# Designed miniproteins, single chains: the designs that were tried, part 66

Each design is a single chain, and the fold is of that chain. pLDDT is the mean over its residues in the fold that is shown.

## One batch from the design tools (miniprotein)

Design m2284
Fold by ESMFold2-Fast:
Structure m2284 (fold): chain A 97 residues (1-97)
Amino acid sequence: MEKLISVEEAKEAVRETLEELKDKYPFLGELDDEQIEEIARDLVKRGVKTPEEVKRAVRLAAEMAQGAASIPTKDPSLRSTDLRPFVAAAAVLGRKD
């Protein structure tokens, strides 16, 4: 019954999913509200239409980011636990058609 999701609704779905996962992935607790907003905006731009699709993409991105976070890096941008590239990949790969 949901046709379009707002950025604010997507942001809330992202936040809820991160809170569920933060016990298993402690680095997710370091994400700022601004980073969550960027993730939500990217998902909406990529055609995610429901909170459940947002939650699935974020969960997949978090799993991918955990692997990346275990790799030592000297680049500060990679240390920020930036989920945006993983969310982009997860949103595309999550399509059934």
Scores: mean pLDDT 66

Design m2285
Fold by ESMFold2-Fast:
Structure m2285 (fold): chain A 100 residues (1-100)
Amino acid sequence: SEEERQRVADLLNKIKELATKAMKLLYENGEITPEEVERINKLIDEAMDAYEADDREGLVKALRELIKIFEEMKKRSKNPEVQKLLDEIIKLAEEAIELA
């Protein structure tokens, strides 16, 4: 539906916002590499491009890869604020996959 499509767009925009914030904190704490930042940004762009192209398979694939990366980062981070942000991003990505 149009409402579900708009919800996915809102979820993707919020994922990008929170991921940008989480990556900044991780980078400032030395917990993420520039290469990992580039990889995450590429996956976010791939998810947004897939959404615009109405490519459900591409969207789900990109979001699942993002979830795996963020779950790994959550396990290695010692910062509770980062862990909370990553948990929120994972939940938003899981909701977007269900609606896709």
Scores: mean pLDDT 90

Design m2286
Fold by ESMFold2-Fast:
Structure m2286 (fold): chain A 78 residues (1-78)
Amino acid sequence: SVAKELRELAKKNKDYATILAVEILESEKDWEKIEELLELYKTDPEKAREKAEEIFREKLEEYLTAGIDAAIARNKAL
């Protein structure tokens, strides 16, 4: 499994951002991005970590935006 290989590499480097990014991508079944992240990790682990942090940030922003939109909709219904 590509996801398993990437987790093992990230674990060795104590790169928890990459581990979290893999969990997010695997939950979304985005196997292509997991493979891209693994290839990047093999060539430039630091750049892979930055990309993993970006994936995590984008997902967090998406989640927060959805929460804000839901709160606005609920307040307008009151």
Scores: mean pLDDT 78

Design m2287
Fold by ESMFold2-Fast:
Structure m2287 (fold): chain A 61 residues (1-61)
Amino acid sequence: SHMEKEKEELTKQLYKLYKESRYEDAANLATKALYEGKLSPEQVREAIDEAYQKVLEEKKA
């Protein structure tokens, strides 16, 4: 669905920012996504959690 694609895109963008330790940019992107209302707060939180967890797991591997 369109919303699934938007969530996947947000997750990918957040992943890149977290990988680069650009935490302020990542926070701003997530806040903008919440404000635009294209995704629910729950979907934005899931995108954040998934992106951040992936970076943490890859850094330990």
Scores: mean pLDDT 81

Design m2288
Fold by ESMFold2-Fast:
Structure m2288 (fold): chain A 75 residues (1-75)
Amino acid sequence: MEELVETLRRLSKLARKHGYLELSRLLEGLAESVEDAPVSPETARDLFRGLLELARERGLPQEIIDLLEEGLRRI
């Protein structure tokens, strides 16, 4: 769970670095929500799969895609 929260915060920072301010805010809010109320491993995997699919479809920077793939492997 701690690794999920850390990955979401790192993703938020990367999104901000690349100018995706709304995505950055969403990811930071998700990290806070998961830290307060931990989700199941299944829910965490579904979340990362959804974010990874969205990132690929929207052509987000490879750095963001790589971090999402790493996060999914660690769940």
Scores: mean pLDDT 80

Design m2289
Fold by ESMFold2-Fast:
Structure m2289 (fold): chain A 61 residues (1-61)
Amino acid sequence: SEEVRRALLELAVKYEREGKELSQITRDEAIAELEKMGVPREEVEAFLKGYKTLGDFLRAL
């Protein structure tokens, strides 16, 4: 949980530096990117359940 949360925050910082809006980053895209970072897909899917975008998740944080 804490490891997944940290990885999601790190991904959000990377997207912000690239000039991408987090509201445009879908749940599926965030899952795929964290999987590439070595985070288990199942854990990320469970953590993002109910959110459509990375921005929605961060707003709920």
Scores: mean pLDDT 81

Design m2290
Fold by ESMFold2-Fast:
Structure m2290 (fold): chain A 91 residues (1-91)
Amino acid sequence: SSEAEKLREERERLEELLREAIRAAKESVGDGLQVLAEAYKLASEELKPLVEETMRRAMAQSTPEAAAEVIEEGAREILEAAEKLIEEAER
């Protein structure tokens, strides 16, 4: 369906932005948060709360390394939720 295809495109773009956020966070927590903010704008309503929670957790970290780890963990959760939405749309 066109809905499932749109969700697959969203997942691919989110995966790229989340990888970018991890790289950016390793240099600067602030840079990682800027990329996460772009991911939040792109994300569907169902995924926005997971992106927001990842941003909140990353902001709480005191080192770039810890922030990158939190973003990597959040990315797994976000992409897993996106895959579930795609599966539901393909029924």
Scores: mean pLDDT 86

Design m2291
Fold by ESMFold2-Fast:
Structure m2291 (fold): chain A 70 residues (1-70)
Amino acid sequence: KEAEEKKKLKEEMLAKLESDLAQLEKQLSPEDAAELRKLVAEALKQEDWLNVALQKIAEWGKRVLERLAA
């Protein structure tokens, strides 16, 4: 039923997000990697977790890129 389909989709999206985060963490300082993980963990507690996680990651990534460009 719908609940099983949503669970499977959520698991697939979580696996992809985890893979993408692992790649980013290899390029980041330990402090920035920890902050990214914390933002994602907070987003995962919400019903609209995927959209919240993507938005927080985009905002955080922009700040990190601005610091690295300085």
Scores: mean pLDDT 70

Design m2292
Fold by ESMFold2-Fast:
Structure m2292 (fold): chain A 55 residues (1-55)
Amino acid sequence: MEVITIDIDGSISMDELLEKIKELQKEDPNLKILEVTEDSIVIQDGDKIIILKLE
């Protein structure tokens, strides 16, 4: 399983990022939200774990 960290610029809020991920989940049922913190969202997409970190 591959772990990837992606830094997201401050132009997007946590709420906006979460809404975008929920929209992606409607298109891809293999996409799972594992954890939501104040500054990051951890998602799983198949064999990948992706950590989306704000700023």
Scores: mean pLDDT 78

Design m2293
Fold by ESMFold2-Fast:
Order: structure tokens, then C-alpha cells, then sequence
Structure m2293 (fold): chain A 94 residues (1-94)
């Protein structure tokens, strides 16, 4: 499922941010942006675009906040996601 793929990619981005791997994080964030655009997820694609910009600027705190914003939007817009996916979102928000 495309939404589950976005959640998986967002978890990878969160891990890469904690590791200081901003170049790789930007690549995965760009993939989230492209998937969101293809699916018509306008709010998520806009936040993902800002996330890519935060990585280019080296702004770790802005990147963390934007990751949580995407996770919150996914949780609010897709309440019927599988429990495993919801747990992954909750770990990103922790």
C-alpha cells in the first residue's frame, strides 16, 4: 500500500536524522514527496517539500518537527491503518 510505504520511508528518515545522515535523509524525504504528489496528498507533499529544504539547510530541529507533522497527518487522515503501521507512526512521534 502506498500509505504504508510512506510510513516506512518516514521511519527511515527519522532514523537517519538521529544518525546525522542528512544527505540520505533528503533522498528518502524526496521519495515521500513524490509518492504524496502522485497520490494527491497535498498537505503531506507540502510538508515533505519543507522537510527536504530543512535537510539542505542542515536544520535538524526543523527536520524533526516536520517529520512529526507528516506522522500526525498520516495518523489523522488514515485512522483505519493496520495496527503495525499505527505503532510505527507512534514510534516516530515519541
Amino acid sequence: SPIEEIVELLGIVATLVDAGEFEKAAEYASRIRELARKLGLTKISEVADRLVEAFRAGDKEAARQLIKEIATLLKEEYPDLPDSVKLAIDRILA
Scores: mean pLDDT 88

Design m2294
Fold by ESMFold2-Fast:
Structure m2294 (fold): chain A 112 residues (1-112)
Amino acid sequence: MEQAVQELLEEINKQSDVELTLPSLSDKALAAIKLGDKESAQKYVEELKELAEELGSPVLELEAEGFKALVEGKPEEAVKRFEEALELAEKEGSPRVPALKLAIEFAKQKVE
């Protein structure tokens, strides 16, 4: 088990040089919210919640709650959820840290 985890971490580190990026559900949700496409944003948020539950990821669950708050016109609530997700992501060394920082900046712009 430890050997397999170590090999996986080495492969993930090598993928820092990947030439192709696939859009994540989180990236699609944020893009839909920025475009004002409330219907598509709601669909991606629901899919992200289902994925978070399937993976048992509290970071993705909090991120989904933040996007839901943005869709519902509650940017102050979204900031709180994204900040909770960021704190947990930083503690776990999650690759979601940069994306969460961008989501927080966007949500803060909606508050004022």
Scores: mean pLDDT 72

Design m2295
Fold by ESMFold2-Fast:
Structure m2295 (fold): chain A 73 residues (1-73)
Amino acid sequence: SALDERIREIAARIAALYEDPALRETVVAKAEEMLKKLKEYVKANPNISLEELKEKFLELLEEMLAEIEAAAA
């Protein structure tokens, strides 16, 4: 979907901030994991409100960023 493509583009831009190819791959992999978790959550909760979706998205985003920071350290 267009949303998937935009999220992947953003992840690629974040990955480009790292010189290490392994860290670049980690950023992309963590973004794909976040996207997969979000899609699975929406499938499990088809009547989810926009407010609940935003809260879940922020939760997954914070998790992704923490994992990237741990990998970069």
Scores: mean pLDDT 77

Design m2296
Fold by ESMFold2-Fast:
Structure m2296 (fold): chain A 85 residues (1-85)
Amino acid sequence: MEVIEELERRARETPDPVRRAQLLSAAGILKAELTIEEIVDVERVEDGRLRVTTRNVKTGQEEVLEVDGEADEALVEALRAALLA
């Protein structure tokens, strides 16, 4: 799952332990929500939350999740790039 892998990759690469914990927390929340879902889009909304659109791989139904992540535009661009890879 490309978005979760990118969050975990960035967590491993960051020297800041607080930022690492935040990235791992966001990845953990998405893992908990995404047993049978795939991520199809990621957006930054007002106040720095991530809006994540998911699709159920069996039914094709789409759902929207919002998670706190202090998401900047660079993070959102990287997560979108991971989705297109």
Scores: mean pLDDT 70

Design m2297
Fold by ESMFold2-Fast:
Structure m2297 (fold): chain A 82 residues (1-82)
Amino acid sequence: SNQDLIDYMKKNNIAPSITLKVDKNDPWIQKKAEEIEEKMKKDPSLQKDVIHGKKATGISYVLLAPVSEEHLKYLEELNKEA
């Protein structure tokens, strides 16, 4: 839920919306982006809780509702690579 993401953001002193800048040439970041898209493809209901977009300086992802501990771990890993 959005509350799980908010709790994660508060604990890690992150802004209320997490926007991660993705270097498309970074294979680790690209792989994680593909993993989240694959999960959304398998469960379309997840798409409403995830926003991603391309900006002039890269790809940004806004995660609104992590559904599982795996999503929180994925978010922590993206933070390390961002």
Scores: mean pLDDT 49

Design m2298
Fold by ESMFold2-Fast:
Structure m2298 (fold): chain A 69 residues (1-69)
Amino acid sequence: MEALREQARRAREEMERRIKELEKEYEEIFKTGSLDEGAVAGGEMVEEINRLQRELDALVAKLEAEARA
């Protein structure tokens, strides 16, 4: 049980780091790129961030269900 929680914590930390890096790149595009190009690239990055967040939520929910059982 604790091993699965530790794995979930590490996976969460890794995904949070990736999300933070993508958010930083998103901000950089808006600072240095054109607004039109920034909107397109930002949309793609937001979709990637949302996908990673959904995967993380699914993993956490699964591990919490396992812990509750």
Scores: mean pLDDT 68

Design m2299
Fold by ESMFold2-Fast:
Structure m2299 (fold): chain A 68 residues (1-68)
Amino acid sequence: MSHEEIVEKVVEYAIKNKLNLSSRTLKLLKEAGVPQSLIYRLVAELQKAGLGVGEPGLEEETKKIIEE
């Protein structure tokens, strides 16, 4: 799976379920090699939908998306 595809799936899931990005979710994305520029895009798309960085996060689903 491409880094861009990971970001797209994480955004889709977060918006659908109204979930914020936790600091642990951001760490998982960085450890998976996702570029900071794509992480900024992810945060911007969530902010546009009225979400942001905070709790509760989507860590478990993010792990599943990365491992697909």
Scores: mean pLDDT 75

Design m2300
Fold by ESMFold2-Fast:
Structure m2300 (fold): chain A 95 residues (1-95)
Amino acid sequence: SMEAERERLREVVREEMKKADKNGDGKLSFEELERIIEELLGTRLSEEERARLRELFAAADKNGDGLLDEEEAIEVVEAVVEAHEAEMQRLAAEA
């Protein structure tokens, strides 16, 4: 199911990139990626989640241009979504 989940995320990221990428360069800024993730989660990122996103963005930005391509963006989205889902499951179990 991990492969199916990755394919689903890939499709969603591609569709959202087309909506967010208004300059047509096929790359995403930090702000554009944050909006895509928030739309996928249906909520705003917390300050802690936003800080994690900054770290993941920097790690994925292998060429240092301050932008992510599709593959780099998918890696960051997967990591943030998985971390958010794990935290929500933890909070639900404690409630």
Scores: mean pLDDT 74

Design m2301
Fold by ESMFold2-Fast:
Structure m2301 (fold): chain A 80 residues (1-80)
Amino acid sequence: MKVIHIEVERDENGNVRFVFVETGEVFSTLTDALLAAGSIMAQSVKETGKAPLFEFSDGEVARSLLEFAEWMNRVIEEAA
């Protein structure tokens, strides 16, 4: 199973950015980061039949994405 690491960084002005370690992509909003994660999930599902695991450096954000990854895997199993 693929694991994607997302680093949550905060600048001196309180702005948050999301860095996808494996792809090198950087997003300034949680919404854009989640859309990018969704695209990675869709590609992985097409290639392997399973969603990857996502790990955030921020534990609160990590929980939401883990629930989404679990939901994706259930949808795949129900469709089979």
Scores: mean pLDDT 70

Design m2302
Fold by ESMFold2-Fast:
Structure m2302 (fold): chain A 77 residues (1-77)
Amino acid sequence: MDYLVSALLKPGASQEEIEEVIKKMEEAEGVTDVKILPTASGQVIIGTFESKENAEAAAEELSKHPAVAKVSVTEQP
């Protein structure tokens, strides 16, 4: 079972801030895949993790970034 960490960026986030959040997700312990999803509400950075512990740690770290509006962790089958 995989865990998805979704970081929704603030609509006013700069390109530099977006790149910083992407880097944090890509360098997170145990991340297996990173996707960037553009939405009407802003960019969403999605990381896939095999470990709940690593997913929760990544979510906590990403939530500290000033350009991040919301972080969620979702279980995927």
Scores: mean pLDDT 82

Design m2303
Fold by ESMFold2-Fast:
Order: structure tokens, then C-alpha cells, then sequence
Structure m2303 (fold): chain A 58 residues (1-58)
């Protein structure tokens, strides 16, 4: 997983935890991933977060 993907995953985690809004999470993830479309950025962030959980889990 790249550093950009980890940042996106952490942004999605913050959104899930209620610390930031969906709009803020999409903006952070989009900036990190270089994706202009916020909706697409958020989808990639969600998938990156899922993969991050598998890597860090056990």
C-alpha cells in the first residue's frame, strides 16, 4: 500500500469515527490520491481503509 493510500484510508477512518465530515474525508483522500472527483476519491479511500485493516489486523 502506498503512502497516499494510507492517508486516504486514515481519512476514511476519521470519517467513520465521526471526527470529520464525508466532504472533508473526500477532500483529504482526493488530494492524497490525486483524484479530482470527490465521489471516486471516497470510494478508493473506503477500499484502502478495508485493505489497511487486513494488513494491520493480526
Amino acid sequence: MTNAERIAAWAYKAYEDGQISEEEAADVAGTALGISDPEEALRFAKEAYRKLKEEEAA
Scores: mean pLDDT 80

Design m2304
Fold by ESMFold2-Fast:
Structure m2304 (fold): chain A 107 residues (1-107)
Amino acid sequence: SDRRRVALALLDALETINKDPSRAPEVFRELAELFESLGLHRLARLARRAADALNLPDKQKAIAELQAILQELDRLIAESDPTSLEYNAALGLKTLVQLSIQHLQQQ
């Protein structure tokens, strides 16, 4: 099931980032590849942007870019059917982006 694959990947991503926040860029790239393979092209693009944001040398610029990604995720969530795979994947990606912002703010 594509829903199960996405749910497990998001859970693994959450656990990995909580244990080692420095792995967040790698995790977001892996999610982007999964989303792309499932035709979730908007989410794949947002996941790649999150990975790139986390590699920015300026922490404040990284936070600002991640906040912009959250705004785009909120629009995608509002436009999506609540029963869709895209809606559930977007909620999971939003949680991971929020977690990454929190880790940056605590440094």
Scores: mean pLDDT 91

Design m2305
Fold by ESMFold2-Fast:
Structure m2305 (fold): chain A 85 residues (1-85)
Amino acid sequence: EEEEANKKIRELDDELTRRVREMLEGTPEEARRAAEELIRKARELKEWGEKLKNKKASDRVILAAETAIGSARAALEAVERRAEA
């Protein structure tokens, strides 16, 4: 479970980096789409993490997912604020 958790956390971290870049460099519409996709994937990972028997692995997956959701929301808010100006 720990190795699978580490792999999924890494995949989410890579996805977060790519999606946040897309959001900041793209249009507001592209940013919303990228944020929705990232948040959806992070929520799916959080649900998977909650089912893990290894509490340490579960806690790490949940934290990574929540961090990704927060980052996506913050980036989207920044893009929307720029678009409203």
Scores: mean pLDDT 81

Design m2306
Fold by ESMFold2-Fast:
Structure m2306 (fold): chain A 76 residues (1-76)
Amino acid sequence: IEELRERARRLAREALEAAAPLLGVRPDGGFSEVMRAYALLEYYARKTGDEEARKAAEIGEEAVKAYVELQRAEEE
């Protein structure tokens, strides 16, 4: 479970760092900020075809998946 927690934290940080140049994000916003940034970046990438936004959205998707796995492990 500690490994899942560390992975989720690392991916969330990477996702927010990737999103920061494209969006105003809070580095300490946690999972809620990751989800918000991911949704906005996915929308932006789809509308504009921006490759950097698409890459940032992919990092965000991985962070969301890691967090969902962590939550399921903690609730069991």
Scores: mean pLDDT 75

Design m2307
Fold by ESMFold2-Fast:
Structure m2307 (fold): chain A 77 residues (1-77)
Amino acid sequence: GDEDYEKGIKALEEGNYEEAVRYFEKASEKWKEQGDYEKAAQAYGNIAKVYLEKLHDQKKASEWIKKAREMREKAKA
């Protein structure tokens, strides 16, 4: 998870927004497998932010915000 997350951050810094989303998705999947729902929620939040602020896709941003909220609720259980 951590390596993919770092690659996602680097892709964001380089303006490669589609690659950033892909790496954050990979990080979130790996963290979900490990039961680290809070880190998965963080990655989903970063995907939502990319869609909202960089790709200007409000619908995709809303979907990922919802997924992040669901992961945070799992982290509380």
Scores: mean pLDDT 85

Design m2308
Fold by ESMFold2-Fast:
Structure m2308 (fold): chain A 87 residues (1-87)
Amino acid sequence: ALAAIEAQFRKLADGLGLSEEEQEELWARARELATTLTPEELVRLARELEEGPERERLVMLIAGALIAAFASEEFLEALREAAEKLE
């Protein structure tokens, strides 16, 4: 699962014209966000970056994919609740 998500990230990052160094930085950021932020913080950051540069949206997309693959059902439910509150 992790290797498949990383492969998809690299493919999307290549499409955006990102360098290998930029790809490593963004992959590390996506993993950090997926493992350290609370559900409420993740929803707020995703909303803030929705109108941002494509590279920042890619980071949030990959963080979301990592969360969907590896997070607990309790964490996913908390994310859904936080998103609904921000409708």
Scores: mean pLDDT 75

Design m2309
Fold by ESMFold2-Fast:
Structure m2309 (fold): chain A 70 residues (1-70)
Amino acid sequence: TKEAQERVREVAALLREAGKDHLAQALEKLADQLTEKTASTVLYAAARAAREVGKDELAEELLELARKIA
């Protein structure tokens, strides 16, 4: 769970740098509420957000992590 939280917060920071503050706040909230049961779903959401800001490689890393913990 800690690794998933850290990765989601990393994406949120990138979204803030891209000026997408509302989306960053949403991901930060998801990271704070993240449990073992929701970690995969939250990582899929973070991967989609990463793709929206052109971070395709980061998105694939997040999807790989989601598959490993599912």
Scores: mean pLDDT 81

Design m2310
Fold by ESMFold2-Fast:
Structure m2310 (fold): chain A 62 residues (1-62)
Amino acid sequence: SMREQLLKELEEQARRYEELGDDRLAQIYRDGLERLSVASDSDIPKIVAETVGRILRALADK
């Protein structure tokens, strides 16, 4: 399902950034994972958009 694929991708990215020592990006992916795991299907697009926005902001601050 879309949810299962997104949860897997968020978990993989969180682990990757944790290994790289990028605590900010790792936390953004972990927060997205937590929010998505308890969300209804109708909330998925909003959570994805907000998570992407946080990622882009973190990258722009470098």
Scores: mean pLDDT 85

Design m2311
Fold by ESMFold2-Fast:
Structure m2311 (fold): chain A 120 residues (1-120)
Amino acid sequence: FYSLGRQALQTLSEAIGTIRKAIGLYLRQQKQAQAAGDQAAADAYQAKIDKLKAALSKMETLTINFQNYLSNNDVDGMISTIGEAIKTLKEVYKTVTDEEVKKELSKLIKELKSLQDQLS
């Protein structure tokens, strides 16, 4: 139980890192679009950045909630929080176009599903 909880925290931390990486990528692409005078592309990247920042904030909150449930031995709270994290990462997956980021997100989603199933 506790070992599974620690693995979930590690996977949530890695997911946060992947979202931050995606934000950094789109910030760079947005600056390049602006330098090229492509305002439509720059605005499209800003929309992706805003969605990713919202997902990042949610993942950070879910990670804190998960730590609290783990500390209180609240298995139902842990399972529910992992479920919300999976939903959030699936929305991030739909938002990103970078193949490497998508591959990382797919792996993290599968790891979280496996951990959720083991806790159930």
Scores: mean pLDDT 91

Design m2312
Fold by ESMFold2-Fast:
Structure m2312 (fold): chain A 61 residues (1-61)
Amino acid sequence: MKAIAVAVKDVPDAGPATLGLKKGDIVEVLKTYSNGFALAKSLKTGKVGLVGLDSLEIIEE
């Protein structure tokens, strides 16, 4: 896995390209972007989508 992060807040599902999360959900960070977003995979659901970096805390690399 490239990096592991935890959701620090609830993130609403805003569509098929976005990743909805609940506080405490664990995600694999696949790529980070210069605009403050990451492409991440939910380890709970397997969904891949965009999420704001402000919603994540990196815990493992």
Scores: mean pLDDT 78

Design m2313
Fold by ESMFold2-Fast:
Structure m2313 (fold): chain A 95 residues (1-95)
Amino acid sequence: EERLRRRRELVTYFSQKVIELIKKYKEWAKKNLTPEQIEEFKRKVMELLVEFTQEFLKRIDELDARNATEEEGRKAVDELIQKFEEKLKEIYKEM
């Protein structure tokens, strides 16, 4: 039960950070890209989101298996979000 609660909290934390990051880049895209480029950007961002969600779920399973602390869980999410933003910036540069 406690593990399930922590897992739910980490899922919420990850989701909130992903939403804010995507919102930031959607606003950039609307200002700087054509409609055709926006559709391509959305496609690439969606593919990246699927990849990182799968990585996140695997990471959480590993953390649960070793009884990681809430602090360790949050640090793992922050590391994943940082990598996600780095990959978003790579997509940005290709446009």
Scores: mean pLDDT 81

Design m2314
Fold by ESMFold2-Fast:
Structure m2314 (fold): chain A 73 residues (1-73)
Amino acid sequence: VEDIKAQGAALKAQFAANMSAADQAALNATVDDWTTAQINVLKNGASAATADYARAQQLEQQIQAALAAANAA
């Protein structure tokens, strides 16, 4: 749980270094949602875990695409 939160904080720090304040706000919300989904995968029952897996993967792809774009700019 702490490792997931630490990873989220590290992603937010990368956004702060490489992105505008508006883009940071949007991606910080995405990272928070991803963190919640990852924690739910560890703690919730089968139906919630399945939905949280799919959501976490989708959010991770969005974060990775945003970081790739920022690093290329």
Scores: mean pLDDT 69

Design m2315
Fold by ESMFold2-Fast:
Structure m2315 (fold): chain A 94 residues (1-94)
Amino acid sequence: ELPEIELPDDAAEAIATLEQRVAELDALIKKAKENPKVSKELIEELEKVRKELEEQLERLKAAGRPPTDEEKEEIARILKEAEKIASEILKAEK
């Protein structure tokens, strides 16, 4: 008897999660650019993935609805890629 609760939460949680992730990526990119141990190519890869994520966020905000299954899969792919690149940058900063 909880199906109605999932629909509003999914939309709000998706937008909030994406906004937080974009902010985290912006902070990480800024710090990485100041560290000579981090390659320029790795920073550029993260900037590209960050832009893809921001595009998905703007689409969800404009739509004012929960993400479709197709949008969820694409967002999951982008988030997974961002996490991989961010992990490599954090390892290079040491």
Scores: mean pLDDT 74

Design m2316
Fold by ESMFold2-Fast:
Structure m2316 (fold): chain A 68 residues (1-68)
Amino acid sequence: MEEIERLIRELAELLEMSEEQVKRLREEVENSEQSEEEKVEGLRKALEAVEKGIAAGVGREKLLSLLD
């Protein structure tokens, strides 16, 4: 759980997520039937994609839609 929470916080900081958006993402991750390892891998890939998107000038709102 510590690694999942850390990755969620890093995504929240990069995307300037509201507390409501962070809570929603946390709930979606917790309710997922994926293993903890799969959840961590998915979040790491999302974080990498977001970092690359920001570097490429992609808007944060569009990057947030990728987490739906």
Scores: mean pLDDT 78

Design m2317
Fold by ESMFold2-Fast:
Structure m2317 (fold): chain A 74 residues (1-74)
Amino acid sequence: SPFTELLRGPAFERTLEEDFAVALELTGDREKAVELTEEAVRRFAEWLRSQGHEEAAAALEEQARRWFERLRAA
């Protein structure tokens, strides 16, 4: 699936970084920016599942989980 491959790729990791950067700039609060980015990922995964894209939703969640893990370790 094109969506699954996109969500496993570096282009989507850059999208997560950009979304987080925008959230951080708008909120001025790192914890709030993390919460907003996590909520956006969760809602997108739920939407993908509602459309029958289970594999894409799983790929999104795994990519995001690894990105958040690295963000928290820094």
Scores: mean pLDDT 80

Design m2318
Fold by ESMFold2-Fast:
Structure m2318 (fold): chain A 107 residues (1-107)
Amino acid sequence: SEYDRALELLDEILQELDTARELVSKGDREGAIAVLERMLARVREAKAQATDPEIQRILDSIQAGLERLLALVRAGAPKEEVIDALDGLKNQVEAAKQYLEELKARR
């Protein structure tokens, strides 16, 4: 289902955010950018294919968060600021996952 595909994507984003956090923590700016760009491309593709308005809204919000993160890393923002933004986006994705699981259970 579209919900199953969205949930799978959110799980993958959570894993990639942990990878990006580790790369940022190690000072691997180029590695972090590559991971964020890959995630952003996948979210954009999923958003283009999404037909459910709730899934579209969630993906749009995650896209905006990833774009903001990528801009911070590219601008050379302090490590602590990037990590705080990563942790914030991770919390947002986890909340979106719980919301989608709840919506799926109702249908």
Scores: mean pLDDT 89

